# Ledger of designs, part 115: designed miniproteins, single chains, continued (3)

Each design is a single chain, and the fold is of that chain. pLDDT is the mean over its residues in the fold that is shown.

## One batch from the design tools (miniprotein)

Design m11999
Fold by ESMFold2-Fast:
Structure m11999 (fold): chain A 75 residues (1-75)
Amino acid sequence: MLPPLGRPVTAADVRAALEAVGVRLPDATLQRIADTTRAEPDPERRGEALGVLLLVLGVPAERVQAAVRWLIENL
């Protein structure tokens, strides 16, 4: 289970989290991720939507969990 995200993430937040776990995605993709989290008003669903989107984009599950945890600790 992915932790809830208390606020929408920015493209810069997603970039920093992914860099912390050794993942690099294009800026357009980072902005799409940010826009997706901004569209979800529920913190629990926001965390799940971020996790699912990262998995669909080919990020390994272990790195997805670490990136989401990093965002929660740094937001």
Scores: mean pLDDT 79

Design m12000
Fold by ESMFold2-Fast:
Structure m12000 (fold): chain A 93 residues (1-93)
Amino acid sequence: EAIERALELAEKYLKEGKIVDVVTGLRHPELLERYVEASKRLAEIRKKFPPTPKPADVLIVLEDGPEARAQAERLIALNPPKEVHFFPMEPPP
């Protein structure tokens, strides 16, 4: 669900002409196939919009562990986005 929510939000913002980055730490090996498919789907969504050299307006974080948060904090420090969205990754039941 978190991956699907992040992709839906990314598509919404890209349609609005905003620059979007998505971050994950790849901490759940059982979700690796979902990470790969999500990355592929995000790339296809991005292809629908012209590339831009501007820093991200929106940062979407798939918070699957401290590495994802640390990477997000580094990106925010270098190029502060206008909006940040955290999607906690729940382990499968």
Scores: mean pLDDT 66

